# Ledger of designs, part 8: designed miniproteins, single chains, continued (3)

Each design is a single chain, and the fold is of that chain. pLDDT is the mean over its residues in the fold that is shown.

## One batch from the design tools (miniprotein)

Design m8246
Fold by ESMFold2-Fast:
Structure m8246 (fold): chain A 94 residues (1-94)
Amino acid sequence: SLRDLGQALSKLVQKMINLINNKEKGKFKYTETTSDNYTLVLEMEIGDKTKITLSLYDSDNNLIVEKSFETAPDDPSMSGKLGEAIDTIRQAYL
């Protein structure tokens, strides 16, 4: 459901924010699964630049959509880039 997708997205966004706020460095991958067996994947590569990838897979593990963006620790456009990525995932799910 769209509500279940929204909850999964919120969990991944919180993990992303926690890594950034804790100034963690490295490669991170987190997965959340919806009740209808769609899979959301958050991948982050945190170094001199931060690369964030959000991916949505269907119940058969086919990639539906993938959205990547780059940000910096104090990038004022980060919220806009994240919002665009979330909207892309939601539109592909519907």
Scores: mean pLDDT 84

Design m8247
Fold by ESMFold2-Fast:
Structure m8247 (fold): chain A 69 residues (1-69)
Amino acid sequence: DDELLDKVDQKLLDFAKTLSADEQQQLADEYYQLADLLASLGTPEDLKRAERLRALADQIQAIADQQRA
């Protein structure tokens, strides 16, 4: 379950690297919004998913910043 989520995150990061910097920024912004929504639901499971999505969004943001440099 957590291992499956790690694989999904890695596939998403690999996909994000194929996008333009603007598309990467949009994807990061969408995942930040989704993380905030999940955190607002307040269950322990939703909080864990929110933290994982925020970490993923941070990684996508870093990729976007590198492509713009």
Scores: mean pLDDT 81

Design m8248
Fold by ESMFold2-Fast:
Structure m8248 (fold): chain A 65 residues (1-65)
Amino acid sequence: SPAEKAAEGALQGTRDGNGGSGFAKGAYEWGATPQQVADAGLFGSIGGGMGNPELAAELARKGAE
């Protein structure tokens, strides 16, 4: 689902030092809307900016719902 892919992308993006914003790089192929991409990116970036991959994943998932 878009929410699950948002969580996976934010988790990996945070671990790779990309601030939890990895979801945008494929979101549309998983049926995400522009609003889901924007919200998942913003919420994932909060956790990613804090260096917390688990928080980034949870927030991105909620943003994509």
Scores: mean pLDDT 65

Design m8249
Fold by ESMFold2-Fast:
Structure m8249 (fold): chain A 75 residues (1-75)
Amino acid sequence: MQEEIDKEVELALLMIKAVIALRSGDLETALDYAEQALKLAPDDPGVRGLVRDIAEAARKAGNEEIAQRAEDLLS
């Protein structure tokens, strides 16, 4: 139970940090937190959706490096 609780808390915090960074336009920080979340929960549709949202935001901003890195994480 403790390990599961710790993983759920860590995942929630990473997701919150990634969303805050994404909304602030800090796409590099957003992707770093989302990548950590994806490593904890690779099949989580919410995490995968967040990575996709970061990729879309990066493309709109002209940041091809971050967009490509996000797309690669989903493959």
Scores: mean pLDDT 84

Design m8250
Fold by ESMFold2-Fast:
Structure m8250 (fold): chain A 96 residues (1-96)
Amino acid sequence: MKKKVLVVATDRKAGEELAEELRKKGYEVTLVVLEGGMTEEQIRETVREAIEKEKPDLVVIVYRQDDEGQKKAAEIAKEVAKEMGVPAELVPVPSS
């Protein structure tokens, strides 16, 4: 079982809910929230810094699939994790 997970969330509530579920399953979880209005460079730097600091075994990216800005931010976060050699999983959340 992986012991350390970085949750990158474009929605704070969805990110907090997933982080708590993973902690209940025995994972060590750090949550990073990508705020609305961040540039691509700000997203890349935020995710890169979190991975360097936390050194996670897995990055889980939570985003609302019906929001194009959040979907784009999630794709950028996944690309940064891939560039840093960390496996990444996209978890879409519906707006409902």
Scores: mean pLDDT 81

Design m8251
Fold by ESMFold2-Fast:
Formats: sequence, C-alpha cells, structure tokens
Structure m8251 (fold): chain A 69 residues (1-69)
Amino acid sequence: MEEEKREKAREIFKKNRDNIVSAIDEALKLGFTLEEIAEILRELAKEYSPQERKVLEAIADTLRAEAKK
C-alpha cells in the first residue's frame, strides 16, 4: 500500500515535470528569459494549493539558478 501511494506520487510529478518543461521551452521561444519564466511560475503558483505552490516555487528557484549559467 505504501509503495502504491509512492508510485502514484511519482506519476503525478513526472507528468507535471514533462508539462512544465514543455511550457518553459515554448516560453523561451517567445523570447522570455529563464528569470522571467520563474516570475511567471511564481504568479501561477498563487492559484494552486499550498502543496502545489511549494513545487512551483522550487521549479522557479531552479530556473533562476540555471539562468546564471
């Protein structure tokens, strides 16, 4: 039962990650920087549950770190 719950969580994160990565690539093609995309994700996070907000904020922080490369 614990392993099944963990597997469901992995599927949710994988789907969200793939969708977010695709959205980031499309935003970059529109001329947005990684810093600007991070700000958009932070604004979007406010529309979600507290748990989902933390995930989106973590992704935004990762994009800001990547922008420094």
Scores: mean pLDDT 71

Design m8252
Fold by ESMFold2-Fast:
Structure m8252 (fold): chain A 56 residues (1-56)
Amino acid sequence: GAIEEAIELAAKVDKGMADGLRKGAEENNPVILRVVAADSPDERVSELARRAAEEL
């Protein structure tokens, strides 16, 4: 799903961003996912993180 794709892409860009996405997914917390989407410089990671937040 969108969260798995976001984590994989983020891991190639920034480990902290990938860890944030994993935490958001593990806690079922869309707020963490939206924060990563807003702060991500990578438009694809941002879009996937936003979609993952909507799917929770």
Scores: mean pLDDT 79

Design m8253
Fold by ESMFold2-Fast:
Structure m8253 (fold): chain A 87 residues (1-87)
Amino acid sequence: SVAEIIKAAYDAIKDKPFSEHPELVEALERALTYAYLLNIPLPDDKEIKVLAKSTYNALPFLKFKPKEELEREYQEAVDRIRELLAQ
Protein backbone atom coordinates (compact mmCIF):
# COMPACT_ATOMS: atom_id res chain seq x y z
CA SER A 1 0.00 0.00 0.00
CA VAL A 2 1.01 3.65 -0.32
CA ALA A 3 1.02 3.96 3.49
CA GLU A 4 3.58 1.11 3.68
CA ILE A 5 5.79 2.85 1.07
CA ILE A 6 5.67 6.16 2.99
CA LYS A 7 6.51 4.34 6.25
CA ALA A 8 9.39 2.48 4.57
CA ALA A 9 10.79 5.80 3.27
CA TYR A 10 10.50 7.39 6.74
CA ASP A 11 12.14 4.35 8.40
CA ALA A 12 15.02 4.57 5.87
CA ILE A 13 15.82 8.21 6.81
CA LYS A 14 14.80 8.59 10.49
CA ASP A 15 18.03 7.09 11.94
CA LYS A 16 20.34 8.98 9.53
CA PRO A 17 21.14 12.64 8.83
CA PHE A 18 18.57 13.83 6.25
CA SER A 19 21.50 15.25 4.22
CA GLU A 20 22.63 11.65 3.43
CA HIS A 21 19.46 11.02 1.36
CA PRO A 22 18.35 14.46 0.10
CA GLU A 23 16.32 13.09 -2.85
CA LEU A 24 14.39 10.61 -0.65
CA VAL A 25 13.79 13.33 1.99
CA GLU A 26 12.48 15.70 -0.71
CA ALA A 27 10.18 13.05 -2.24
CA LEU A 28 8.85 12.02 1.20
CA GLU A 29 8.23 15.65 2.28
CA ARG A 30 6.36 16.33 -0.99
CA ALA A 31 4.24 13.16 -0.63
CA LEU A 32 3.39 13.99 3.01
CA THR A 33 2.49 17.63 2.21
CA TYR A 34 0.20 16.61 -0.68
CA ALA A 35 -1.39 13.81 1.39
CA TYR A 36 -2.11 16.34 4.17
CA LEU A 37 -3.66 18.81 1.67
CA LEU A 38 -5.77 16.08 -0.01
CA ASN A 39 -6.80 14.37 3.28
CA ILE A 40 -5.22 11.11 2.07
CA PRO A 41 -4.71 8.67 4.99
CA LEU A 42 -1.18 8.66 6.43
CA PRO A 43 0.51 5.68 8.15
CA ASP A 44 -0.57 5.22 11.78
CA ASP A 45 2.70 6.69 13.06
CA LYS A 46 2.71 9.80 15.28
CA GLU A 47 6.10 11.03 14.02
CA ILE A 48 5.04 10.71 10.35
CA LYS A 49 1.82 12.67 11.10
CA VAL A 50 3.84 15.40 12.86
CA LEU A 51 6.26 15.57 9.90
CA ALA A 52 3.34 15.85 7.42
CA LYS A 53 1.87 18.82 9.35
CA SER A 54 5.34 20.41 9.60
CA THR A 55 6.02 20.11 5.84
CA TYR A 56 2.54 21.51 5.06
CA ASN A 57 3.22 24.54 7.31
CA ALA A 58 6.51 25.16 5.42
CA LEU A 59 4.78 24.99 1.97
CA PRO A 60 1.41 26.79 2.54
CA PHE A 61 1.15 28.10 -1.06
CA LEU A 62 0.46 24.58 -2.36
CA LYS A 63 -3.10 24.93 -0.95
CA PHE A 64 -3.88 27.35 -3.82
CA LYS A 65 -3.23 24.69 -6.50
CA PRO A 66 -6.20 22.93 -8.17
CA LYS A 67 -7.08 19.56 -6.61
CA GLU A 68 -6.38 17.70 -9.90
CA GLU A 69 -2.84 19.18 -10.00
CA LEU A 70 -2.25 18.28 -6.32
CA GLU A 71 -3.40 14.68 -7.01
CA ARG A 72 -1.01 14.42 -9.99
CA GLU A 73 1.92 15.82 -7.98
CA TYR A 74 1.09 13.48 -5.07
CA GLN A 75 1.21 10.46 -7.41
CA GLU A 76 4.53 11.70 -8.89
CA ALA A 77 6.02 12.04 -5.37
CA VAL A 78 4.84 8.52 -4.37
CA ASP A 79 6.24 7.07 -7.62
CA ARG A 80 9.57 8.83 -6.91
CA ILE A 81 9.69 7.24 -3.43
CA ARG A 82 9.07 3.80 -5.01
CA GLU A 83 11.90 4.42 -7.52
CA LEU A 84 14.36 5.53 -4.81
CA LEU A 85 13.51 2.63 -2.45
CA ALA A 86 14.11 0.13 -5.31
CA GLN A 87 17.74 1.35 -5.71
Scores: mean pLDDT 76

Design m8254
Fold by ESMFold2-Fast:
Structure m8254 (fold): chain A 88 residues (1-88)
Amino acid sequence: NEGVSLTPEEKREKIKEILAELPAVEARDVAAAPSEEEKEWIREVAALLRAYLEASLTDAERAEALRAELLARQAELQAEAEAREAAA
């Protein structure tokens, strides 16, 4: 919500905090993932999310494009995972 009391500087700091935490979250999720396909999915999504967050600090148009790409790729990978589970 754009109406929150955070300044643009505070918002940038929050994005930087998320970016700093992202490698540790990725490593934890990769370690917990039961399959190599899920590990690769986590790495790919984490890379897109990092690119999106970095772009959100400098280039809003690029950030919007990367966000759309991230959401589309997450949906594709989730559909593939669900299809594999349904086939099992």
Scores: mean pLDDT 76

Design m8255
Fold by ESMFold2-Fast:
Structure m8255 (fold): chain A 70 residues (1-70)
Amino acid sequence: SAALQELEQLAQTADPAKLRAVLQKFGVPVDASDTNAVLAQKLIDHLLAAGVPQAEALAIALDFLRAVKK
């Protein structure tokens, strides 16, 4: 889907330190070896686990990734 393609692109351009800070604010455990793709997936998984519908979770993740660009 177009949203999944945008997610991949935004994950590649994300600042890993800023992305880790977002996850830590949500209480999501992060590791120094986590790639941006793993961090982006952890954000989506956190939202899904919190009961956010898949389409809304993806939209929220895209907004956060746009905010944490390098």
Scores: mean pLDDT 81

Design m8256
Fold by ESMFold2-Fast:
Structure m8256 (fold): chain A 56 residues (1-56)
Amino acid sequence: GPVEIQNFLASLGQPIGQGNAQMLFEFIRDKSPLSSLPVSLHKYVGYLAQLQELVQ
């Protein structure tokens, strides 16, 4: 869930706020196109494979 995303990204030195973690969680869960994600969150797309494991 979003909390696991926050904890994972914080462990990488890339902390994310609760609202942004929720948005990133929904983006991954819904398999949304990259264009639906705010540009400020595109830096986290490099971790997409690891983040997908936390959402499944």
Scores: mean pLDDT 81

Design m8257
Fold by ESMFold2-Fast:
Structure m8257 (fold): chain A 97 residues (1-97)
Amino acid sequence: SAAEEARARLEALAKDPRVAAALEAWLEFRARAAQAVLAGDEEALRALARELAERMAELGLEEIAEHLRLFAETGDERHLERAAELLERLIEETLAA
């Protein structure tokens, strides 16, 4: 299941608590964002993206944070896709190290 895959990934990332925290924050965002989308609440979705951007910035992930801020300001899903791509690359690089 997706939840089992997410848990296994978090356990594998225990060697890098910063990247593990980023994945946890992303997974929480996805769950809350799905509810906002189902409710048709675009303002809630943008607020959640802004919240996630602040958390990513606190973790030193400035490039990911910037794309999340741009998504929150513009609604352009390409920025959300880019943030996801950057996080996935960081996770893969961390697991390969």
Scores: mean pLDDT 87

Design m8258
Fold by ESMFold2-Fast:
Structure m8258 (fold): chain A 63 residues (1-63)
Amino acid sequence: GPTYKVTALADNAIMTADGTVYKKGETILVTDLKIHSDGTGTATLPDGSRALFDASKVEIEEL
């Protein structure tokens, strides 16, 4: 599937399932990106771990 670049626009906009939190301006590369109707996003990081984010607080680019 496609790879996406997700950039945090605020601290704590992106969190992994293990509790790792990203800072404003940090970028992750993800697959299996899904935006849910409540405005949350989920995706898979390159190591296979799951990311959760607030879709209103990130910039998303398809690569």
Scores: mean pLDDT 84

Design m8259
Fold by ESMFold2-Fast:
Structure m8259 (fold): chain A 85 residues (1-85)
Amino acid sequence: SNELQLEVLKLNIEIGKLEAEYNKAVKAGADLSELIEILRKIQEKLDELIRLTENTNKDLAELYKKRRENVEKQIAELEAKAAAG
């Protein structure tokens, strides 16, 4: 439906804004906890995209799953650094 397509578009725009926020925070030397929070927000939006696409567009769902996996790996690396410091 057109509503589904608009929701997918909105979520992708929101993720793009969060990615820009993350990059700005990294350059500003933000705390690891703040960086993890931004990445978790991206992860939540990716989970919504997967839910919306998994039964209608398998190729898009696979792409979003791969993006989610990459975000999860970034979170794990930052959590490991936070635990060590």
Scores: mean pLDDT 89

Design m8260
Fold by ESMFold2-Fast:
Structure m8260 (fold): chain A 97 residues (1-97)
Amino acid sequence: GAEEIVKECKELCDEAIKIAKNAKTEAQQRKALELLEKALKLVRENKDKLSKEQIIEIANKLIEAAKAVLKTASTRELLLEAIALILEAIGLIIEAL
């Protein structure tokens, strides 16, 4: 149901933040981004099951987590992917309004 999706997305974002804050390698930064991409995919595939408030809640958490990855990004590719996630999450908020 909707609550399980929200919980999974928030758990993925929290784990990504934890990994990003402790990241010393590109591989660790990539793992954090992969968790955020999974959360974004879950929201996109389940938009019809989620309330506007739930979408905004998840999108704000995605922005927080992507900003944590952005701060530790060691390559141009990782930096651009983190920026793309922030923009996609902002897009979710705009669509929900």
Scores: mean pLDDT 88

Design m8261
Fold by ESMFold2-Fast:
Structure m8261 (fold): chain A 72 residues (1-72)
Amino acid sequence: MSEEEREAIARAEELAREAEAARDDPERYRELYGEAAVISMTLALVTLRGLPRERAEELAREAVARWLALEA
C-alpha cells in the first residue's frame, strides 16, 4: 500500500473509534461515521476504479450523504 492509502485507513479507523466513544450522541456518531465512510469509499474508488482523488472524494461524499439521508 502507498503512504497515502495507509494514512487514509488510519484516519478512517480513528474516526470510527471516536464514533464508538460518542455512541450515546447520535448526531456526533453519524457525523464521525459519515466522515470515516467518505474516506473509505474515496480510497476504494481511487484504488479499485482508478479515479482521480478529487473526483473519488466528490462521488464518495454524494453517496454517503444520500445513504445518511435514507437512515434519517
Scores: mean pLDDT 76

Design m8262
Fold by ESMFold2-Fast:
Structure m8262 (fold): chain A 95 residues (1-95)
Amino acid sequence: MAEQLRQTTEEAKEELDRTTDKAIEEIPDESIRESLRRYTKEAKRKLDEIARQAERDGRYQQGIEQIRKHTAFTIDQIESLLNMYLSVLELEKKS
């Protein structure tokens, strides 16, 4: 159903925003913060594209699965970036 696809898309965007906001709080570098905001904005656009294609093709279940997979991938990328940044800061403090 189109309603389930729309709800999943909205929930995914909210999850991306929460993950990004949490990561930004840990990152004092404005260039990295801005890059992360842009990355999240483009990821949300991709979710809208997936939703539109699924609605046009009537492939609602596939669309929902693609949205979930793309969201999980994006969260993993954000968390990986944060972990790399924090690891560099920790090394600098010990050196």
Scores: mean pLDDT 83

Design m8263
Fold by ESMFold2-Fast:
Structure m8263 (fold): chain A 89 residues (1-89)
Amino acid sequence: SVDELAKEIQSLVDQGSSPEEIADFILSKIRQKPGDPVDFGHISRAMDLANALKQVDMSDELKKKVAEIIDKRVGDTVEGKIVVSALLS
């Protein structure tokens, strides 16, 4: 759920996780892992992440660093653009 995603991301922020660790977590929720069943919902998952990120208390500096990492890795994709836009809003 969106609320569960927000709580997981908030936990990483509260623990002092690096921008890289936070970005890796977010990317893991969008991308299929090797061996996962075929799923056509990656855009839907990106929308859920965007809504979750609106609930997370995160500094503007940390949001920018996380957004820069995600943009470099998947910024050319629709799902990447959705998540980056949410972080920078």
Scores: mean pLDDT 78

Design m8264
Fold by ESMFold2-Fast:
Structure m8264 (fold): chain A 66 residues (1-66)
Amino acid sequence: SMAALRELLPSEKLRAKFDELVAELEKNKDNPEKRFQLLLSMEAIALGGAVLKVVERKERGEEVPA
């Protein structure tokens, strides 16, 4: 779900950007190509945020979740 993806983001700045993309999806309901591009951007942000969190945990010597 989009709410779950938002919770994976490590900063309020990234969450604000994610919220902007959600608003753009609502504005572009009739444009499937633009919606697809926006969804890819949201997935890229969520994945990047999750990877950064894993790297930061490793740098601190913390256990990395599987």
Scores: mean pLDDT 70

Design m8265
Fold by ESMFold2-Fast:
Structure m8265 (fold): chain A 68 residues (1-68)
Amino acid sequence: SELHELLERLIGLLGEALAAGKEEVAAAIQAKLRELVAIIHDPSLSEEEKLARARALLAEVEALMAAA
């Protein structure tokens, strides 16, 4: 599923931040991962809404990685 692929990508980016010693970025990515898990488990959201929010979280994390 696309949600699973987005989750795996976020976990991969967390691993990259940790390996690079970017502690503040890693902490921010961990917070975004918690948000994504909450989104995935929210029964009030449609799959389309979950995907849109997950993609936005990935974009935020990619921006954090690029800025660091």
Scores: mean pLDDT 86

Design m8266
Fold by ESMFold2-Fast:
Structure m8266 (fold): chain A 78 residues (1-78)
Amino acid sequence: SAHAAVRAAADAALAEVRALLEEAKRAQSGGDHTTAQRHLAQAEALARAAVERAAANSDEGTLRRVMEETGRLFREYR
C-alpha cells in the first residue's frame, strides 16, 4: 500500500540520517570539518525529503514520527 511504502521509506531515511550524523561527528572529532559539513547537509536534505514525502501522502502518523525523530537527532548533534 502507499502507506506501507511511505513508512518503509521513512524508516530507511531515519536510519540514513542517523548514520550521516554519526559520520559527521566522527569527521568533526578528527578535524575534517569539510567532510562533517557535507554529511550534515546530506542528513538535512534527507530529513526534509522524508517530511515532504509523508506530508504529500497525508500520512500523519509517519509525518509526526519523522519530525520528532529528526528533531531529536539534530538536537543531539553537537
Scores: mean pLDDT 85

Design m8267
Fold by ESMFold2-Fast:
Structure m8267 (fold): chain A 96 residues (1-96)
Amino acid sequence: MHLEKANELIEEAAKLLKEGRPLEEIAKLLVEALKETVKALGLETPEEAAEKLREEYEKQTNVSESTKEYVELLVKMLLGDTEAAKELVEKVLAVA
């Protein structure tokens, strides 16, 4: 299945999180999982995925500040920003 690699990377990230590994290592795996997901969806480049994500976001007229922050972090992650991935993980952990 096209998503198997992405799922394996997510499971590995979850193991590292449970073992108390640095968030930077976890964020790196999540960025790779996102790239594999983009490939599995038949998108040619992470840049195309980022553009489509922003296009869909711009069509929304009633979006919360939290949603805006998550979308911007996802766009940065798609463009290869590992620091944005770390921020996203930290925000998810703060809500969980």
Scores: mean pLDDT 68

Design m8268
Fold by ESMFold2-Fast:
Structure m8268 (fold): chain A 87 residues (1-87)
Amino acid sequence: LEFEAETLRRIAEALKEAFPDNELVQEAAEYIEKAAEALAKGDREKAEEYNEKAVEKLKELAEKDPEAAKKAMEIIAEVQREALAEA
């Protein structure tokens, strides 16, 4: 749980840093951060709820700004890959 929570926190930070002016990315990152907090507390149900909300924001981003969505997905994949390499 802590490893999963830490990976989500890193994803949220990376997204916020890469897209400081993109409201949808910032909202998605905030939900990812809340999912990480829920996981750290052992609340898997709440974490899943926040994760679904983050995914909805990213889907909305893909509809309105597919270029930004592609970049956001690339960042998420890169952070996940780095976390796995460190495990």
Scores: mean pLDDT 82

Design m8269
Fold by ESMFold2-Fast:
Structure m8269 (fold): chain A 77 residues (1-77)
Amino acid sequence: SLTEARLQEPFRLLDRAIELLRQGRIAEAERVYAEAVALYRELARGLDASSVAPFRARFQAALARYEAVRAEVEKAS
């Protein structure tokens, strides 16, 4: 579906946010991260549990990766 296709967009935003963190652009990374989370929540509300399940697990892993990179960047600063 179009909604399932659009569920790829939050992952692209999280990849962008991680890249911004690695560049030291922390404020911009936080804005993009917030946009990714908001978009994922909006899109996931339109889907049943079975359609969301594979994306939910992947999204939680992507959030954990962002948090790990942020901790590394803050420690290095």
Scores: mean pLDDT 83

Design m8270
Fold by ESMFold2-Fast:
Structure m8270 (fold): chain A 75 residues (1-75)
Amino acid sequence: MKISFEEIIEAAKKLGITDVEKVKVIFRSLDVDGDGYIDEKTLNAIKKALRAAGEDVPEEATAEDVARFIKRQLE
């Protein structure tokens, strides 16, 4: 499954991230293929990183999970 840039931006806004340009910069570092989506390989890496940080993440990572990961990068 792929998660789009727009879904991640909306999830980030719900988490209180107002600096959309910073979200774009981090998204581009995660969008290795440059297709505007976070692919399953990158989602699995994000899921593993969040779980290693002690967070509960579902088997299928969501846009909200990616947004939480990005928020942690901005802190």
Scores: mean pLDDT 77

Design m8271
Fold by ESMFold2-Fast:
Structure m8271 (fold): chain A 64 residues (1-64)
Amino acid sequence: SHMEEMKRKQQRLDELETAIKKAEERLAAVQNDPSATPEEVARAQRLLDDLKKAYEEFKELLES
């Protein structure tokens, strides 16, 4: 069903968007923590970048 496929696609996009927002909050928290190491900041940035890339790739795949 086209409607069920659209619903599944929307759910996946919503899940990725939620994960991105949480990753953005985590990155901001680590950047504002004076005890945070450069490695922890780099890990938080990498997670955010990976999630944004996954969102863009999934969205592009769905529009193909």
Scores: mean pLDDT 84

Design m8272
Fold by ESMFold2-Fast:
Structure m8272 (fold): chain A 75 residues (1-75)
Amino acid sequence: SEFEKLGEEAEEDSKKKYEEAKEELEKNIAFLEKKAKEDPKYKEKLDKIKELSTDEGFIAALEEAKKEVEKIKKE
């Protein structure tokens, strides 16, 4: 039972990292959605990020979202 619990805990750690990355992506998407309401140019960037946002591509979507958010915050 303890070995099964340790295996589940290791799987839980992987799930936690996935959930953290997912939350960060959702946060960045929400920021870009707010900006897209103010300026239509951000809608194109948001659409591109959403196209990348699949179970296989969400890391790529997260990196693109971070890049665009940082550009906006520096302007």
Scores: mean pLDDT 71

Design m8273
Fold by ESMFold2-Fast:
Structure m8273 (fold): chain A 64 residues (1-64)
Amino acid sequence: SNLEKFREYAERLVREMLEAGRTSPADRAALMREIAKKGYELGLSNEEIGLVVQEAADRLRALL
């Protein structure tokens, strides 16, 4: 589904950002905007986009 593809995209971007060491507040904010933009491009609802963005933010907080 588009939602599953979106989750995989978000997880990949989070991993790539962590591997690159780009974990400043500005980098995290830019990442969240990029994830949200992709969700809109995939035609997902605001609710689905918000869920995946929150999952990515929670993962970043847990790993940092």
Scores: mean pLDDT 83

Design m8274
Fold by ESMFold2-Fast:
Structure m8274 (fold): chain A 95 residues (1-95)
Amino acid sequence: SSAEKEKQQLLETIRTSTANITLYGTLIENRHGTPEIQANLEQAKQNLQTSIQQLLDLAKQNGIDQSVVDQELQQVIEQGKKEGEQRVLQLGLES
């Protein structure tokens, strides 16, 4: 359905935004922050916040069980964090 496609797109955005927050946040913490990296971090935070809200609104509109949405949300956040950590490691190995 269109709602299922929208849900999957929102989950993908949440995963990608979480990975970017982990990557850019770690770069800033390690004093590799540039104005561009800072802007990318703020954009990723905004995308995450907006996508979570849109996901919750979509779930409410379509009668999706909140426990199912919470589980899917936790899974994509964990995956995104892991992907961000892997990107940080790759950059460290190239240095």
Scores: mean pLDDT 87

Design m8275
Fold by ESMFold2-Fast:
Structure m8275 (fold): chain A 74 residues (1-74)
Amino acid sequence: SMLEEEQRLLEEFRREAERIVEEMESSTPEQFAGNVVRFIGLYLDTLKRLKHPELREELDRIFEEAKKRMVELS
């Protein structure tokens, strides 16, 4: 179903966000900035592909949680 497809997209975003945060833990300032841009691009692409309001809301929660971790690393 479309809902199951969108849930898979959300899980892909979650895994990729986790990888980006892990990479940022050992990054230089230049690499950190590049990873922030990559993360925002990934978020916007995923948001565009989600149609269900509940999944869009969950995406925003994942994004804000990862963003908070990134701010703590900066």
Scores: mean pLDDT 85

Design m8276
Fold by ESMFold2-Fast:
Structure m8276 (fold): chain A 91 residues (1-91)
Amino acid sequence: SDVEKLWEEILPLLKKAYETASEEAKERARELFAEAIRAAEEGRIEEGVRLATEAYITLIRGSTLPEEVKEELVKKVEEIGKKALEELKKS
C-alpha cells in the first residue's frame, strides 16, 4: 500500500528523530500515542490516526535533526496520516 511504502521511506530518519528527541517531547508523544490507542480501541479509528500523526510530529519537532529534515519528515508524516484516513473511507 502507499501508506506502507511512505512509512518504509521515512523509518530510518523517524528512528533518528526518536533517538534525539528531548525527554519532554518523548513524554508528550507517549501521551498522544496512548490517546491514539484508546481512540482506536473504542472504534474511533479516524481520531486514532490523527492523534498518532500528532505524536510523530511532536517527536520530529523535539528532535535535534536539521530544520529542513524536520520540515520534510513532518510533511511526509502528515501525508501518511491523510492517506490512512482516505483508505479508511474507501473500505
Scores: mean pLDDT 85

Design m8277
Fold by ESMFold2-Fast:
Structure m8277 (fold): chain A 81 residues (1-81)
Amino acid sequence: DEAIRKLIEELAERLMKEKGLSEEAAREAAEEIVRSYLDFIRDGEKLARAGKLTEEQAQQMLENLKKKAEEIIEEKKKKYS
C-alpha cells in the first residue's frame, strides 16, 4: 500500500529530525509504530462495533499505544547507538 509506505517515510524523517535517530533506526521505528497504530485502529473499531468500547478502555488503549511508541524509539536508539 503506497499510502502506508509514504506514512512510514514521513514518520522516519520526523524521528531523524526531532529525536536524532539514524536513518536505519528511524525507518525501523517508523515501521513498528505505524503497524502498532494500524492495529490500534482495527482493535478499536472491533470493540466499538461490538458495543464493548468504554471511555476507560479507549483511554487505556491510547496510553498503551503511546508507551509502545516510546519503547520502540528507545529500543532503536540503543540498538543503533
Scores: mean pLDDT 82

Design m8278
Fold by ESMFold2-Fast:
Structure m8278 (fold): chain A 133 residues (1-133)
Amino acid sequence: SEELQRRIDAGDVDGAVALTRELAARGERLSAELTRRLLHLLIQAGRVDEAVELFRELVERGLTTPDDEVYFLLITAALDAGDEEKAIELVEEADRHGMSEGTLKLLLRYAKGLGMEEVAEKIERIMKERGFT
């Protein structure tokens, strides 16, 4: 949607969310690029919980495809917000979708850098269970 892209580019958070919900109601798919830009806009506005909820809605309805880049964005946003419980939840969700070793290593470094030991331990456990070292 050109209109959605315009709202995102203008920093119109509420307008972008409203249009996304309208597009979702019509069954219109969002490209991976538009999804990432929309979620980044919400995160920059401090609306991390809303970004996670909107992403889950779009995935459940088959309107966007989860990938490593989106999960990296959402997990690091939860970590930056100090929400360890949400970060662990998103890491478990991402693992079910088959996150790569490289992305897991980057997330592990990020969590350790913030001193979030429970999140780091969760990522290390997943890596070990998948045979990553």
Scores: mean pLDDT 88

Design m8279
Fold by ESMFold2-Fast:
Structure m8279 (fold): chain A 51 residues (1-51)
Amino acid sequence: SMEDQKKLDTILKTASVGRDDAQLQAFYKSFDLDGDGKIDQEEFDRFLSRV
């Protein structure tokens, strides 16, 4: 769980720095429900429920 969140957080951070790619930012926002720039437990739980 912690490692999975860390991995997802890293991916989301990498996507968020891609300012020139609007599709990447839209994809990132679909994971980051709060728009904080990281996955909260609720956001992570939703991700897991879809897996």
Scores: mean pLDDT 54

Design m8280
Fold by ESMFold2-Fast:
Structure m8280 (fold): chain A 70 residues (1-70)
Amino acid sequence: LEELLKEVERTAKEIGLGPLQIAYVAKALGVLGKPGMTEEERKERAQKIVDFLKNHPEEAKKIADEALYG
């Protein structure tokens, strides 16, 4: 889990997104953290975020922009 969370942060930073923008992307994907999540659910959530940032960086930037300015 720690390695995956570091990869989320690194990938987001590479495309110009900070922690707040990552939270907006997670919300848009429907994978915001919830109380009572298992470790497996947290890994799945982090993996989904990383995959989206790597495969759809333009969409991720648009989501962050819309959240900040919309």
Scores: mean pLDDT 74

Design m8281
Fold by ESMFold2-Fast:
Structure m8281 (fold): chain A 69 residues (1-69)
Amino acid sequence: MEEELSEIERKILQYLLEHPDEAFTVEELAKKLGISPEEAQRAVDRLVERGLVEKIEGDKPLYRLKKPK
């Protein structure tokens, strides 16, 4: 099944797992991982849809690891 995470999605998820209480902009994730902001945006949107990452609304959207209940 194509439910497997892309390489970019895996890298973002691994980075967020290392920083579970921190929230990052798409630009920050792109800089940390050496990818384009457009690729980072697509990857975080998919991770949010999968329920692995949460989007925090604000002046700029922030993304962090979704905490278990």
Scores: mean pLDDT 78

